# Designed miniproteins, single chains, continued (3): the designs that were tried, part 95

Each design is a single chain, and the fold is of that chain. pLDDT is the mean over its residues in the fold that is shown.

## One batch from the design tools (miniprotein)

Design m11289
Fold by ESMFold2-Fast:
Structure m11289 (fold): chain A 105 residues (1-105)
Amino acid sequence: MEKEKLAEEAREKIEKAKELYKKGDLESAGRLYVEAIRLAAEAGDEELKIEAATGLAKVGGALKALGKEDLASELGDEVSEALKGAPEEVIEQVREAALQGAEEA
């Protein structure tokens, strides 16, 4: 698969995940963000991978606040894997997104 096509698919999944999050479909939003992280990583698009991981962290925070702790933990592991080697400022931004998700739940 071409790198450009992978990045395009990742962007499409991020946009759909944002829409699902706004509608309260947190589980479907989480699944699409996980897929977007994998596609962005395969495309070598670090910025897009961080965007997808940030969205996933927000979903995970909301799920945890709603008592879906097992799913939140699973998605949190995907976020941690995606952020391996990321600067502390990026990790802090992603943690803030998780807190925002919990507040929006």
Scores: mean pLDDT 86

Design m11290
Fold by ESMFold2-Fast:
Structure m11290 (fold): chain A 69 residues (1-69)
Amino acid sequence: SMSADKERAIALIEKALAEGKLSDEELEELRTLLRRLGFSDRQIDSAIAAIKSGNATVLRALIKELREL
């Protein structure tokens, strides 16, 4: 369901904020979840780049956007 996909995407982003990283498997899971939630490939690539660069501001903004879906 969209609700389950949203909760899992938020959990992965919160893990990235806490640990500073996600595994390659978790990054691919996040890409799949964001695509199902209606994000474009450009938006998904930007989110993954924010995780890899540790851009907490962008990641917190993404969590808020996901909660509003």
Scores: mean pLDDT 90

Design m11291
Fold by ESMFold2-Fast:
Structure m11291 (fold): chain A 85 residues (1-85)
Amino acid sequence: KEILDAWIEKARKYAETLDEDLQKAVEEGIAVAESLKDSLSAEEAVERFMAVFVERVRLDLPDVPFSKVQEIIDFFIEELKKLLS
């Protein structure tokens, strides 16, 4: 719970550096992870976040380059790794 709460805080701050459409996709993923935080581990909740985020970008933002999606995913994975250390 504490790990996921810290990750969500960092994820929201990072989202503020993105354009508005990508920020919305990130916030939708965060909302799903937050809704599951009492049912899933932090790692599982972040996996669910990434699945939702990638699907939102695929459906709503198909012109976003794959390199940008990878950059965002890498940030979220690295922030989780830091909190699990």
Scores: mean pLDDT 83

Design m11292
Fold by ESMFold2-Fast:
Structure m11292 (fold): chain A 62 residues (1-62)
Amino acid sequence: SKFEQALEMALDVTRMLVRRGMSREQILRAVGDLLDSQGLSPEQKEQVLSEVRREYDELVSE
């Protein structure tokens, strides 16, 4: 689905930007802008951003 493709893309981008040393807030802004271009609903966007926050927190804890 469009949602599943957007989620996969957002997580891939998040992992890349963490490796580049971007902050949590910078990543959330960049991914948020990307999701706005994908035509997701506000609810779908928040679901994806919730997963991005979780992924970031897991990656920086290791």
Scores: mean pLDDT 85

Design m11293
Fold by ESMFold2-Fast:
Structure m11293 (fold): chain A 61 residues (1-61)
Amino acid sequence: SLEEELESLLDKAREYYKQGKFDEAVAWLERAERLALRIYIETGDTSPIERVKELRKELGL
């Protein structure tokens, strides 16, 4: 599902951040943001967008 794909992208961002690979973490966050926007366009659900914003804020990226 799109929700499972989003979780996978967010988990990748967290993993690269923990490794100190901040450029890769940002790249995975940007992929997650694009998927979240796609979910919003297709379903009207803004929750995925807010989840990506929250993780970006948490990681300071």
Scores: mean pLDDT 88

Design m11294
Fold by ESMFold2-Fast:
Structure m11294 (fold): chain A 91 residues (1-91)
Amino acid sequence: VVSSSEIAAAVKEFTSILNSPAPKEVIVAAVRSVPALAPLVPFVESGDKDAALSLLRQLLESGQVKLSDIVDVSVRLGVHDLKVAVDKVTA
């Protein structure tokens, strides 16, 4: 069972993905590259952040999506707050 702290971490990571300075097409392609995140693609394309985050919480609670799936996308976009973002953006 996914913990509330894991859901919070996943939401924070996904918010960083949605707020990435990358072009929308690059963000969509990165999310699409992770099959577990496919249900989120239409909301990322539409820019409906609230709907995307609501669906993300549901997918995390059901176990269809894991924090590691979201981290994979954030690392690819260079916005992972613990490593890639620090090394590339804040360094």
Scores: mean pLDDT 73

Design m11295
Fold by ESMFold2-Fast:
Parts: C-alpha cells; structure tokens; sequence
Structure m11295 (fold): chain A 95 residues (1-95)
C-alpha cells in the first residue's frame, strides 16, 4: 500500500476517540469515580470528535474534558459544549 499526503494530514477520528476514552477513564480512576460501560463512553466521545473543528483542537479538548470529568464525573461529557472548551482554549492561548 502507498500512503498518500492526504492520509498523513487527515484527522483520524477513531484514534482520537480511543485516546479521549483512555484519558477520560484515567481521569475517572484518579478521581475515584466509577468507570462506565466503555461502549457508552466511546459513543459519547465519538459524537464529540465527529466535528472537524473540535478535532483541530483535539489536544486542548482532551485536556479540558479530562479536567471536567475528573471534577464532575461522566456528566461532564454531555455538558462539554463547544463554547465551554473555546473559553478554556482562549485561556490557555492567552498564557
């Protein structure tokens, strides 16, 4: 197989979803929160990562979501609005 330049620059949603799930699970374990069904968590993470705009800021989204999950548990995942992570991204970029 020949790898194209397009394949190298394309965001990998599956890889990002797995990395986000792993980060959330680690954050939950560190916070002493219960770890849910991984299939449910993957579905929630995949829905969030479906947006290319969110994918472009993936490292920041992952950091913000991990922090929210560690503090508030799983309910933080549905609460992660694009406006919330934009504010956190702005704070990080202003430092």
Amino acid sequence: SVSSLTDHIMKDVDKATKELVDAVVDALKKAGQPVPDLEKLEKLARNLMKDKGIMDFFPIVKAVLSWLVQKHGLDAIPMLDIDIWKEEVKKILEE
Scores: mean pLDDT 64

Design m11296
Fold by ESMFold2-Fast:
Structure m11296 (fold): chain A 68 residues (1-68)
Amino acid sequence: AAAIDAVVEAVRTLAKSKYGEEIGDKMAEEVRAAAQAGDFDKVRETAAKYLGESTGNLVARLLAEAAA
C-alpha cells in the first residue's frame, strides 16, 4: 500500500499545482482507483490526458512496479 500511496500523492501534488485542489484530488483518486483495480492502461491514459504522455507512462510504470 505504501508504494502505491506515495505515487498517488506525488500525482496529487503535481495535479493540484496545475489544476487546483478539487481537480487535483479528483485526478489522484481516479489514478488510485485504477491502480487498485490493476488497470494500468487506465492509469496511463488518465495521467497522460492531464499531465502529458511522458508523465502518464512514468506513473503507470511506477504503480505497476509497486503492485508487483
Scores: mean pLDDT 80

Design m11297
Fold by ESMFold2-Fast:
Structure m11297 (fold): chain A 65 residues (1-65)
Amino acid sequence: DEIDEATRLLAAATLATVIGARLVRFEGDEVTLEVEERSAEVQQRIAEAQAEAARLGLRLHVRYA
């Protein structure tokens, strides 16, 4: 679904907090988050965040520090 830019940005910041990542890029509906490494625990949190992002109409990308 479409939501305004402020709502999308707040959602992106919330998702970054949930996975313990830094928000490094936000452009339109695309969000890039940075994590130090992809352990099993981080991978699980990323999967949960990706599911939530999809519900909000966001495309979540994750990169390593």
Scores: mean pLDDT 75

Design m11298
Fold by ESMFold2-Fast:
Structure m11298 (fold): chain A 87 residues (1-87)
Amino acid sequence: MVEELLERLRELGEELARLAEELARAVPTEQSPEELRQGALASTEAAIRHIEELAKTDEKKAIEEAEKAIREAEEAIRLLRELLARA
């Protein structure tokens, strides 16, 4: 079950990275589109690593943390899509 959640989180991380890059191209920022994309991917990888470590000692907590990370990523995607629609 944890592996399936981590796969979903990786998919969401890639979508976040794409949207962040697209937003950076639409709105001038100090960070480049590539820097924002890399930042989103790095954050997702850090979360996945943390959950994988948790799964070694407490699988139930790892599942809870993965579900929380997925919800947070989905909300971030929704916000980025709203910002892009208004740009």
Scores: mean pLDDT 80

Design m11299
Fold by ESMFold2-Fast:
Structure m11299 (fold): chain A 67 residues (1-67)
Amino acid sequence: ELTRRRLERLAKEGRVQAFSVVLLDENNRIVKTLGTTTDVDEALALYEELKKKYGDRVAIRALPKKP
């Protein structure tokens, strides 16, 4: 799971293409992508709002830049 400082670090390093906010099942598998953005603040805002609705099943996934 990614926290604000971790997302900001990944964005600063330029290693991520985008952030996806996803819904996980009991086995930590992605059942639905709820949103995708290149903006850290938008990703965090979406994560916090969706976490209120879905609880701890919401996670942010960093999509790495292709090498």
Scores: mean pLDDT 74

Design m11300
Fold by ESMFold2-Fast:
Structure m11300 (fold): chain A 97 residues (1-97)
Amino acid sequence: MLYRVTAKGVIDVETDLEFKHIEQAAKKKLEEATAELSKRLGVPVTGKVETKREGNKLVITYTIEGPDAELLRETAEEVLKSLGAKQSEIEVEELPA
């Protein structure tokens, strides 16, 4: 079975340079995480990241698809925490065959 994990986190930022730095880091961490998971699971794991600036907050949304819902969830949460998100909201969805 395939699963889609959507993980949303919020990070407090103060400057345009800090926004740009975190946005770039968010994309790089997703690329590294999906590559590692693909290698570990022996099947393609795909993902995308969206970033949204709201005043002095950066909202980061990861969407990751793969065969192991628990591992995908743990990975998404770990990535968000590594970027400085204090809280995360995570949804898991089973994809049709």
Scores: mean pLDDT 83

Design m11301
Fold by ESMFold2-Fast:
Structure m11301 (fold): chain A 76 residues (1-76)
Amino acid sequence: MSTVEKVAEKIVELVRNALDSFMRGTLSDDTVVNIAIDMVRNRKGRFGIPQSVVDEMLELMKKNGVSIEELVKALK
């Protein structure tokens, strides 16, 4: 897997781990991916996910040189 694909996978994992057990089991993988993309694009937490998780996602992208466009392409 490329660095972009590894970063994308870790970002989805961060979102999934921040969701409660009910939402994690109820939401489709596609829905979780769309939540991750929305949070990164708007720089804002959703569904009770705190801003600290969004900041961690953005720092992970920055440290690995991954743009929002590259992330979206890897997730879609």
Scores: mean pLDDT 78

Design m11302
Fold by ESMFold2-Fast:
Structure m11302 (fold): chain A 106 residues (1-106)
Amino acid sequence: SAEFEEFLALRKTSKRNLLSELVAEMARRAGKDPVRDGVPALIRALIEETDLPPEIAVNPYLAEKALTDEEIRRVIEAVAKELGLSEEQVNEVIREVIAREKALQA
């Protein structure tokens, strides 16, 4: 989607970990805790959906730097499934994260 491609572009230029920020907001949208529920969901997705070594996959900050755009897509889809979010809800959260990052870069 156009929103997802813009997210991938901003991720490459951001000084923040935008995948971790996105997963935190996805957890909040699902009515769950961003740390207690979001971080474990992200780590599970990194282990299951990528070929990263386990020692890298358990650290989302290090993992994000090693991920391809296709791996980021698979991770977001896996997290959405675990948190029970629809594609429309995920796209809404992506738009929120993009808007916030653009405001911080202005």
Scores: mean pLDDT 84

Design m11303
Fold by ESMFold2-Fast:
Structure m11303 (fold): chain A 83 residues (1-83)
Amino acid sequence: SKEELLERAERHKQEGDRAYQAGNYQEAVDHYREAIRYLQEARPDDLEGLAELLTRLSDVYAKLGNTKAAEAYRQAAEELRAR
């Protein structure tokens, strides 16, 4: 159901946040990507929710030293918020 997809998205977001706080940046990336997948399936019109997750991916890629990916996700989040 849509509710189950949203619960999975939120759980992955929370697990990503815990991994990020622990310095497990690759694990955080995997969880944020799963959160995006479930959110887009459940609520493809939730531009702010997607922008928030893209901002988290930008932050984690910056910690990994991947400045190109960090900037790309930051810009994608800003473009969604500008709509």
Scores: mean pLDDT 90

Design m11304
Fold by ESMFold2-Fast:
Structure m11304 (fold): chain A 75 residues (1-75)
Amino acid sequence: SLVEKLAEVLREYAKEAGLNPPESKIREIAQEIADNAEQARKELDQALAQADSLGMPPIVVEMLQRVRDLLAEHL
């Protein structure tokens, strides 16, 4: 469930960013995030707090927020 939702967010981001990663890579990343959900959430919260100072593109910030929100919902 969480892995499938994370894969969907990553797939949508890749399409918007003009990337064409294989489905296996999307699922690999989604699984790694899900397997480390507590740590991933902490790292995402820290990255988002610094997004403006780091000059993160809006599309990246949006993707990170969606991933963070999914982790918060399932933790």
Scores: mean pLDDT 84

Design m11305
Fold by ESMFold2-Fast:
Structure m11305 (fold): chain A 79 residues (1-79)
Amino acid sequence: PLLTREEAERRIQEIFEKALRGEMTVDQAAAEIKEVWREQLRAARAAGLPVPDTVTMQLELLNPEGRRETREITVTAPA
């Protein structure tokens, strides 16, 4: 099954919440969000939508100490 936008948003929210609770590191959260974005781009292409081949995003996450950490995520859409 292909990942829908609503499903992607829900998974990203769950990842943010896990990182905030200390159930995963910020780096693990960034890696999982990258995979969600890659699946979302795949789903958009399967639906016939024009999407870029590569998307770069800055991700800001709160760690369990309440500090903001920034990660850059580059996602390549499947061919």
Scores: mean pLDDT 77

Design m11306
Fold by ESMFold2-Fast:
Structure m11306 (fold): chain A 95 residues (1-95)
Amino acid sequence: DEEEILKRLEEQIKEALENGTMENLTLALAARLGIAAYKEGMPDEKIEEIERKLLEAFGDPEKLKETLEWLIENMPKSVQEVAKEFLEEVKKLEK
């Protein structure tokens, strides 16, 4: 059931954000982007490109910011909004 999968992903996102680490923020971003890409009907090739960039940025705040900026410049509006939200969260966590 699609609704059960989305609910479970949202619970995982919430738990990751509550843990307050850069690694958990990256995992929460990956899950939220996956949901947004699925709702947009993005092709698998584009989803794989996003996953590759996120994996490369894992645990690296500078690469994560570069990936978020790339998403804002290159993705549909729904994905851009997710990337903008998480760019603000990265900036908060660095303080």
Scores: mean pLDDT 76

Design m11307
Fold by ESMFold2-Fast:
Order: C-alpha cells, then structure tokens, then sequence
Structure m11307 (fold): chain A 56 residues (1-56)
C-alpha cells in the first residue's frame, strides 16, 4: 500500500540522509516518494534524491 511504501521509504530515506548529513531531509523525501509511487521503488528513488540534495 502507499502508506506502507511511504513509511518504508521514510525509514530508508532517514538512514541514507543521515549518512549524507541530513536524516530529516532523507526521511521526508523518502516518505513522499513512497506515497506518490505507492511502492518501494518510488520511495528508494526519493531517498537517493535526498542524498544528492544533502551533499550539495
């Protein structure tokens, strides 16, 4: 479900974001990506995007 994907994406985003120096950004982007896509793939893409943003 979208909510399950969003929660999983948020958790993964937080971990990836923390490694990049911004866990909160990673969590928010991962959650939003998961919610929009309704699956883990969208959530993972969101988390990767947050990592790139955090590095800038």
Amino acid sequence: SAHDAANRGGARGAIIGAEAGDAELGRKVGYQGGMKAGDPEGAEKGAIGAEKAGSS
Scores: mean pLDDT 65

Design m11308
Fold by ESMFold2-Fast:
Structure m11308 (fold): chain A 86 residues (1-86)
Amino acid sequence: STEEILLRRVDAILALLDAGDVDGARAELRRLKAGLEEYVKRNPDDEKMRRLLELVKQAIAALDAGDVDRARALLEEMKALIEEAL
């Protein structure tokens, strides 16, 4: 399902942060953002996916500010939001 794919992507980004690969995590978050922006554009009434996109934007901003702990917390919030659909 889309939710299972999103969970795997968020887990992969968390694994990159745990490995200290901040640049890799940022790149994967930007790819996730691009995919979610395209989805939300086609599905504007999908409130869950709009909220997920907003969390992705906040996580990117946190990494740009050097706040890895905040980015990790936001990724865990993304997981919780996605898991509500399963």
Scores: mean pLDDT 88

Design m11309
Fold by ESMFold2-Fast:
Structure m11309 (fold): chain A 65 residues (1-65)
Amino acid sequence: SAMEEEAKKLAEQIKSIAGEETKVKLEGNKITVEGKFKTVSQYSAANILKAAAEIEGIEAEIKEV
């Protein structure tokens, strides 16, 4: 579906800002991001993407491990 493709695009974008130490999981239209965020700025950027995904009807979770 179109939402699934949007979720994939957002997952790639989140991974690019969080870096290789971050695990991104995609299940249908749900994106789960798990990792240790190196800076407050990186964590804030990830939260902005999470909020954008929710507005578009895509579910996103950010988990700091």
Scores: mean pLDDT 70

Design m11310
Fold by ESMFold2-Fast:
Structure m11310 (fold): chain A 69 residues (1-69)
Amino acid sequence: LSPEMELEADVAMALMFIALGKILYSRGKKEEAIKAYREAAEYARSLKTPEGEKVAEEAEKLVKEIEKE
């Protein structure tokens, strides 16, 4: 795979973690949802790209939203 294709797949992976977190939260699994969002944020930040940073910010906002409860 080219570096560009790899980046596309990596961003998709981070977004999948966010989607998983949203599903878990909707099912009442708050701790698992927070774990999924933290995994998404950590993975997205590890990419060191603008797209990764944006995904990480979204995941961190979702963690704060749950913790606000």
Scores: mean pLDDT 79

Design m11311
Fold by ESMFold2-Fast:
Structure m11311 (fold): chain A 61 residues (1-61)
Amino acid sequence: MAERQALLDREIDLGVRAVKAAVELTVLSKYDTPENKKRIEEVKAELDRISAEDAALRAQA
């Protein structure tokens, strides 16, 4: 049995990562440069992974 604290900590960690990625995407999207395009793709892939993990965690609950 996972304690409420452990579940909350995991959810907060995923949420913080998602927010950081979303903020980075917003900032990068302001300036259309070749380097920013590469970074945007990386951040989008990270967001997709976070979404999949969050969905799996929610399905377990």
Scores: mean pLDDT 77

Design m11312
Fold by ESMFold2-Fast:
Structure m11312 (fold): chain A 58 residues (1-58)
Amino acid sequence: SEAERERERERESLESLVEALLKKYGEENTSQADIARWLGVSRATVSEAIRRLKEREG
């Protein structure tokens, strides 16, 4: 469905943004709460994105 494809695309874009922010500011200096505030999403969403990024790398 169109709505499902839109959510999937937004989710992929979110993962890319989270990755870019972690790379730019450093994981030790950037909390999940900071990223959540910057992107306007929940901390749980950021945590899930980070988990997905690690799964793709491993």
Scores: mean pLDDT 73

Design m11313
Fold by ESMFold2-Fast:
Structure m11313 (fold): chain A 73 residues (1-73)
Amino acid sequence: MEPSVAKSAIRTLATHLRETRGPGARLPSQRFIAEATGASVGAVSRAIRELEAEGVVERRREGRRTVTLVAAP
């Protein structure tokens, strides 16, 4: 199976945000990432869930919306 383009892109983005803004920096919405990478929203959602399990990102609820943040090391 070829590496998920969405997962690779999100990991790279999370690393960049951690280096430039630190842990807790917000990632763009799943829809925005899907549009930017050419991946489906479903592929982006699965990639974020896998990266959350790997400790790369954290999901938090803000009001009625879930946001994705760069995880602390």
Scores: mean pLDDT 78

Design m11314
Fold by ESMFold2-Fast:
Structure m11314 (fold): chain A 89 residues (1-89)
Amino acid sequence: SSLERSTRIIAAAMEELDRDRFEELSRRVREMSPGERMKYYALGLLLSLYVQDLDDATSRQLAKDKGLESEEHALGLGGLVERYRRETE
């Protein structure tokens, strides 16, 4: 589904930008009940919309703080999301 695709793209971008945070969030999701996980799947759509409003300066600073050096990392989270979007078409 488009929600599943968007969630996968955002998850991949977040893991590349901040692996430690992604792993911690993944652990928490695995510890949830099926009902709790369903609520977080719904929140994935809201997160997709939130990424569109994410401050480019903030996401670029996060990439620098993590020592990431590719062109996509220089564009921040938005650049990584766009790269993964293109690769999954």
Scores: mean pLDDT 65

Design m11315
Fold by ESMFold2-Fast:
Structure m11315 (fold): chain A 81 residues (1-81)
Amino acid sequence: RREEILREAIEAFRKAIETGDEAADERAAELLGELDEEGIEEFARAMAPLVSKTFNVPEEEAYRGLRAAAEAERRKREAEE
């Protein structure tokens, strides 16, 4: 179940980055909000190479940015009650 959420989050985020699809961006944000801390780490590591290549930043910086963004979505979801 959690592996399915992680896979869907990766697919949605990749589509949003590559195509600018608003529905994919919204789906990625929703799924990131559902990930636990381990899922956020796996997501960030999986997507860091793509973000590094796309935005010409170091992979470690991309990883930290993705982790922070996913944690922000999680906190936003928690605040919505």
Scores: mean pLDDT 77

Design m11316
Fold by ESMFold2-Fast:
Structure m11316 (fold): chain A 98 residues (1-98)
Amino acid sequence: MSMDQQMQQIVDYIINGDIDMATQMRDQMMSTSSDDDRIVIGAVFNVSMSSTTRPDDDVQSLVQTLIRQLRKLGVSSSRISQAQRMMQQSIDRINRSR
């Protein structure tokens, strides 16, 4: 299963309120991932969780903060672009479920 597909499954768990399963799947993904991928997975998970409880403007501010953090940590431009796409996909799906 691709990273994008695994992240969408995590979002399904978050939407259904199954936070324990979402967290378990996140941890399983992180255990087999590179350092850059682990950072990206953590950032996308953080944004996804925040999208369930916070206004969209606050969530978009968090996205910009995390993108700046990834850049400072030396994450590649391709990984940052992937993270931004995955964050936006998660935000859009969670907002549609509300």
Scores: mean pLDDT 84

Design m11317
Fold by ESMFold2-Fast:
Structure m11317 (fold): chain A 59 residues (1-59)
Amino acid sequence: DVEEEKFLVDFGRELVKRGVSEEKATKAVRLLKAGKSQSEIARETGISRSTLSEALKRA
């Protein structure tokens, strides 16, 4: 769906704006699209839960 795709793109951009590398941001977007929880994404990517939470709020 176009709205879901926009949300995922915005989420990835918000991560990069917060100093996350493009590679980690891309991996986080893929995990989110696969239905992984914020805690699982943090564990697998090494991105802090606070950074993920803020990016999700701004997306």
Scores: mean pLDDT 81

Design m11318
Fold by ESMFold2-Fast:
Structure m11318 (fold): chain A 62 residues (1-62)
Amino acid sequence: SSREKLEEERRLGREMVERGEAVLGPSGKETQPIPPATPVTREVAEKLREIGEEVEKELKEK
């Protein structure tokens, strides 16, 4: 069920962040974004862009 898949992805993302750091954005896994407490620098902005592209690519491919 789509519900279970979504919860699993979110859960994995949260645990990955707790385990190491940073947002996890592998294709097919939509996880939490970088916390707003972190100042947005060019490097961080580029990282977020890369993650966004990865997720968007996965969503468009069937």
Scores: mean pLDDT 60

Design m11319
Fold by ESMFold2-Fast:
Structure m11319 (fold): chain A 82 residues (1-82)
Amino acid sequence: RPVTDEEITEALALIYRGIGNYLESKGDFDGAAEAYERAAELLEKAFGPNHPLAKQMYRNAAEAYRKSGDFEKADELEKKAE
């Protein structure tokens, strides 16, 4: 069967999650936060805002933004993860 747009979007989101994990391991918390946020947005668009992986990625992005000192952005994304 042909790959669906949703399947492609999920795969791309998992790639961004991997990029975020790598950047966080290197201490690039700002870059990690951006990658996790992109993963969360892709998962939310494909599966809706209540999807467990989307919520996890918003939480990971919020934590990374907090580590980079962007507390306002961290608070915003934590609210999306509720």
Scores: mean pLDDT 83

Design m11320
Fold by ESMFold2-Fast:
Structure m11320 (fold): chain A 60 residues (1-60)
Amino acid sequence: SLTVLRAALAEARRMKEEGVPTEEMRARVNRALQSYGLPEVTGESNEEIIERLEELIREA
């Protein structure tokens, strides 16, 4: 749902500011999304993961 996607986006943005490694951000975001039956996101950087979440929110 949009609420879950927005929460995941907020968490991803916080993780980027805290300097969390991309692999850890990807794993944590995808665990949250999968727990709510949402599709996995991909990205090679923190910025790409955030952009993908923003795209999913726009498309919803």
Scores: mean pLDDT 83

Design m11321
Fold by ESMFold2-Fast:
Structure m11321 (fold): chain A 87 residues (1-87)
Amino acid sequence: MPSPEEIAEEVMELVEKNKDAPIQEQIEIAREFARELAERNPELTEEELKEMAKILGKMAKEKKWSEKQLQVLLAFYIELAETLAEL
């Protein structure tokens, strides 16, 4: 199972890869990735989600991500948390 750090790294890579796409498309891609991740890892705990959010926030700040990129990260996190809560 991927660690919170590994998940954060994959999300950062996904956002960077799709940075030139329209914001709505980036959000949709992030949400689809979140749902797939939740389905593959239904055992992800609330503690692991909180640790991942902390890591993502730190990485985004260090990389000086734009408001647009932060919006995509937030959409990913919300979709992941909601999908896991429904499992």
Scores: mean pLDDT 80

Design m11322
Fold by ESMFold2-Fast:
Structure m11322 (fold): chain A 73 residues (1-73)
Amino acid sequence: MREELARLEEELRELAAKAPAEEQQRALERLAEVQEEAARLAAERGVEEGERLALPRLIETAREVVEELRRAL
């Protein structure tokens, strides 16, 4: 699962570099919101439990952002 996130982040970086600045910024803002939620869960539930709960949401959001960036290009 973590390997999936790493691959999506890599693809996201490549697509973001080619995308217009506005689309790039919007994509980064969406990811930052989910990362903030993950950080809160880690603080409240512990790092391992927070990561277990947040990883599926991070992967799903990363996939959605990649799809949106592909459409914007």
Scores: mean pLDDT 73

Design m11323
Fold by ESMFold2-Fast:
Structure m11323 (fold): chain A 63 residues (1-63)
Amino acid sequence: GGVGAAPREDGKYAGGVTLDDGSTASGMGENKEEAYDEAIRKAKELGGTAERVPSAGPAPAPP
């Protein structure tokens, strides 16, 4: 998928998303959802649309 989050040694998570133009945005949070939200927010600051980034709801749940 185009979104990922990994734990950091400071107890927070780092997340990233891919923009429509192929660039990436990253963010950090206290949990996976916070990290995704921050990454999406940075993606929007770069002029990204919601086409390739999860702009609503939690990270997609795999089956």
Scores: mean pLDDT 61

Design m11324
Fold by ESMFold2-Fast:
Structure m11324 (fold): chain A 100 residues (1-100)
Amino acid sequence: SNDEKLSTISELLKSNSDALTVVRQVGYSSPERLISDLKRGVELAKELEQTYPELVTQFDQALEKVLTELSKPVLDPDALRQALIDLDVVDALLLIRKYL
């Protein structure tokens, strides 16, 4: 499910120059760097699902929101930017729970 969402996000990012502009604005040098970070988040969510189910649910919802924003016929760059920021926050919390 999340692996399929990540694959779709990767394809949508590569096909939308406006979305790539938002990715750069939130601090990623390339879509490949963003996808690499998201892939790490997906693996962490799988690992932490039984220990921190509420946080994993928040990650799943944040990832779905990014997919939803990228899937719109007309991109809302402010909404995509916010969705990516929200996803980064939840991903950081997963890392803290895993390693700290």
Scores: mean pLDDT 86

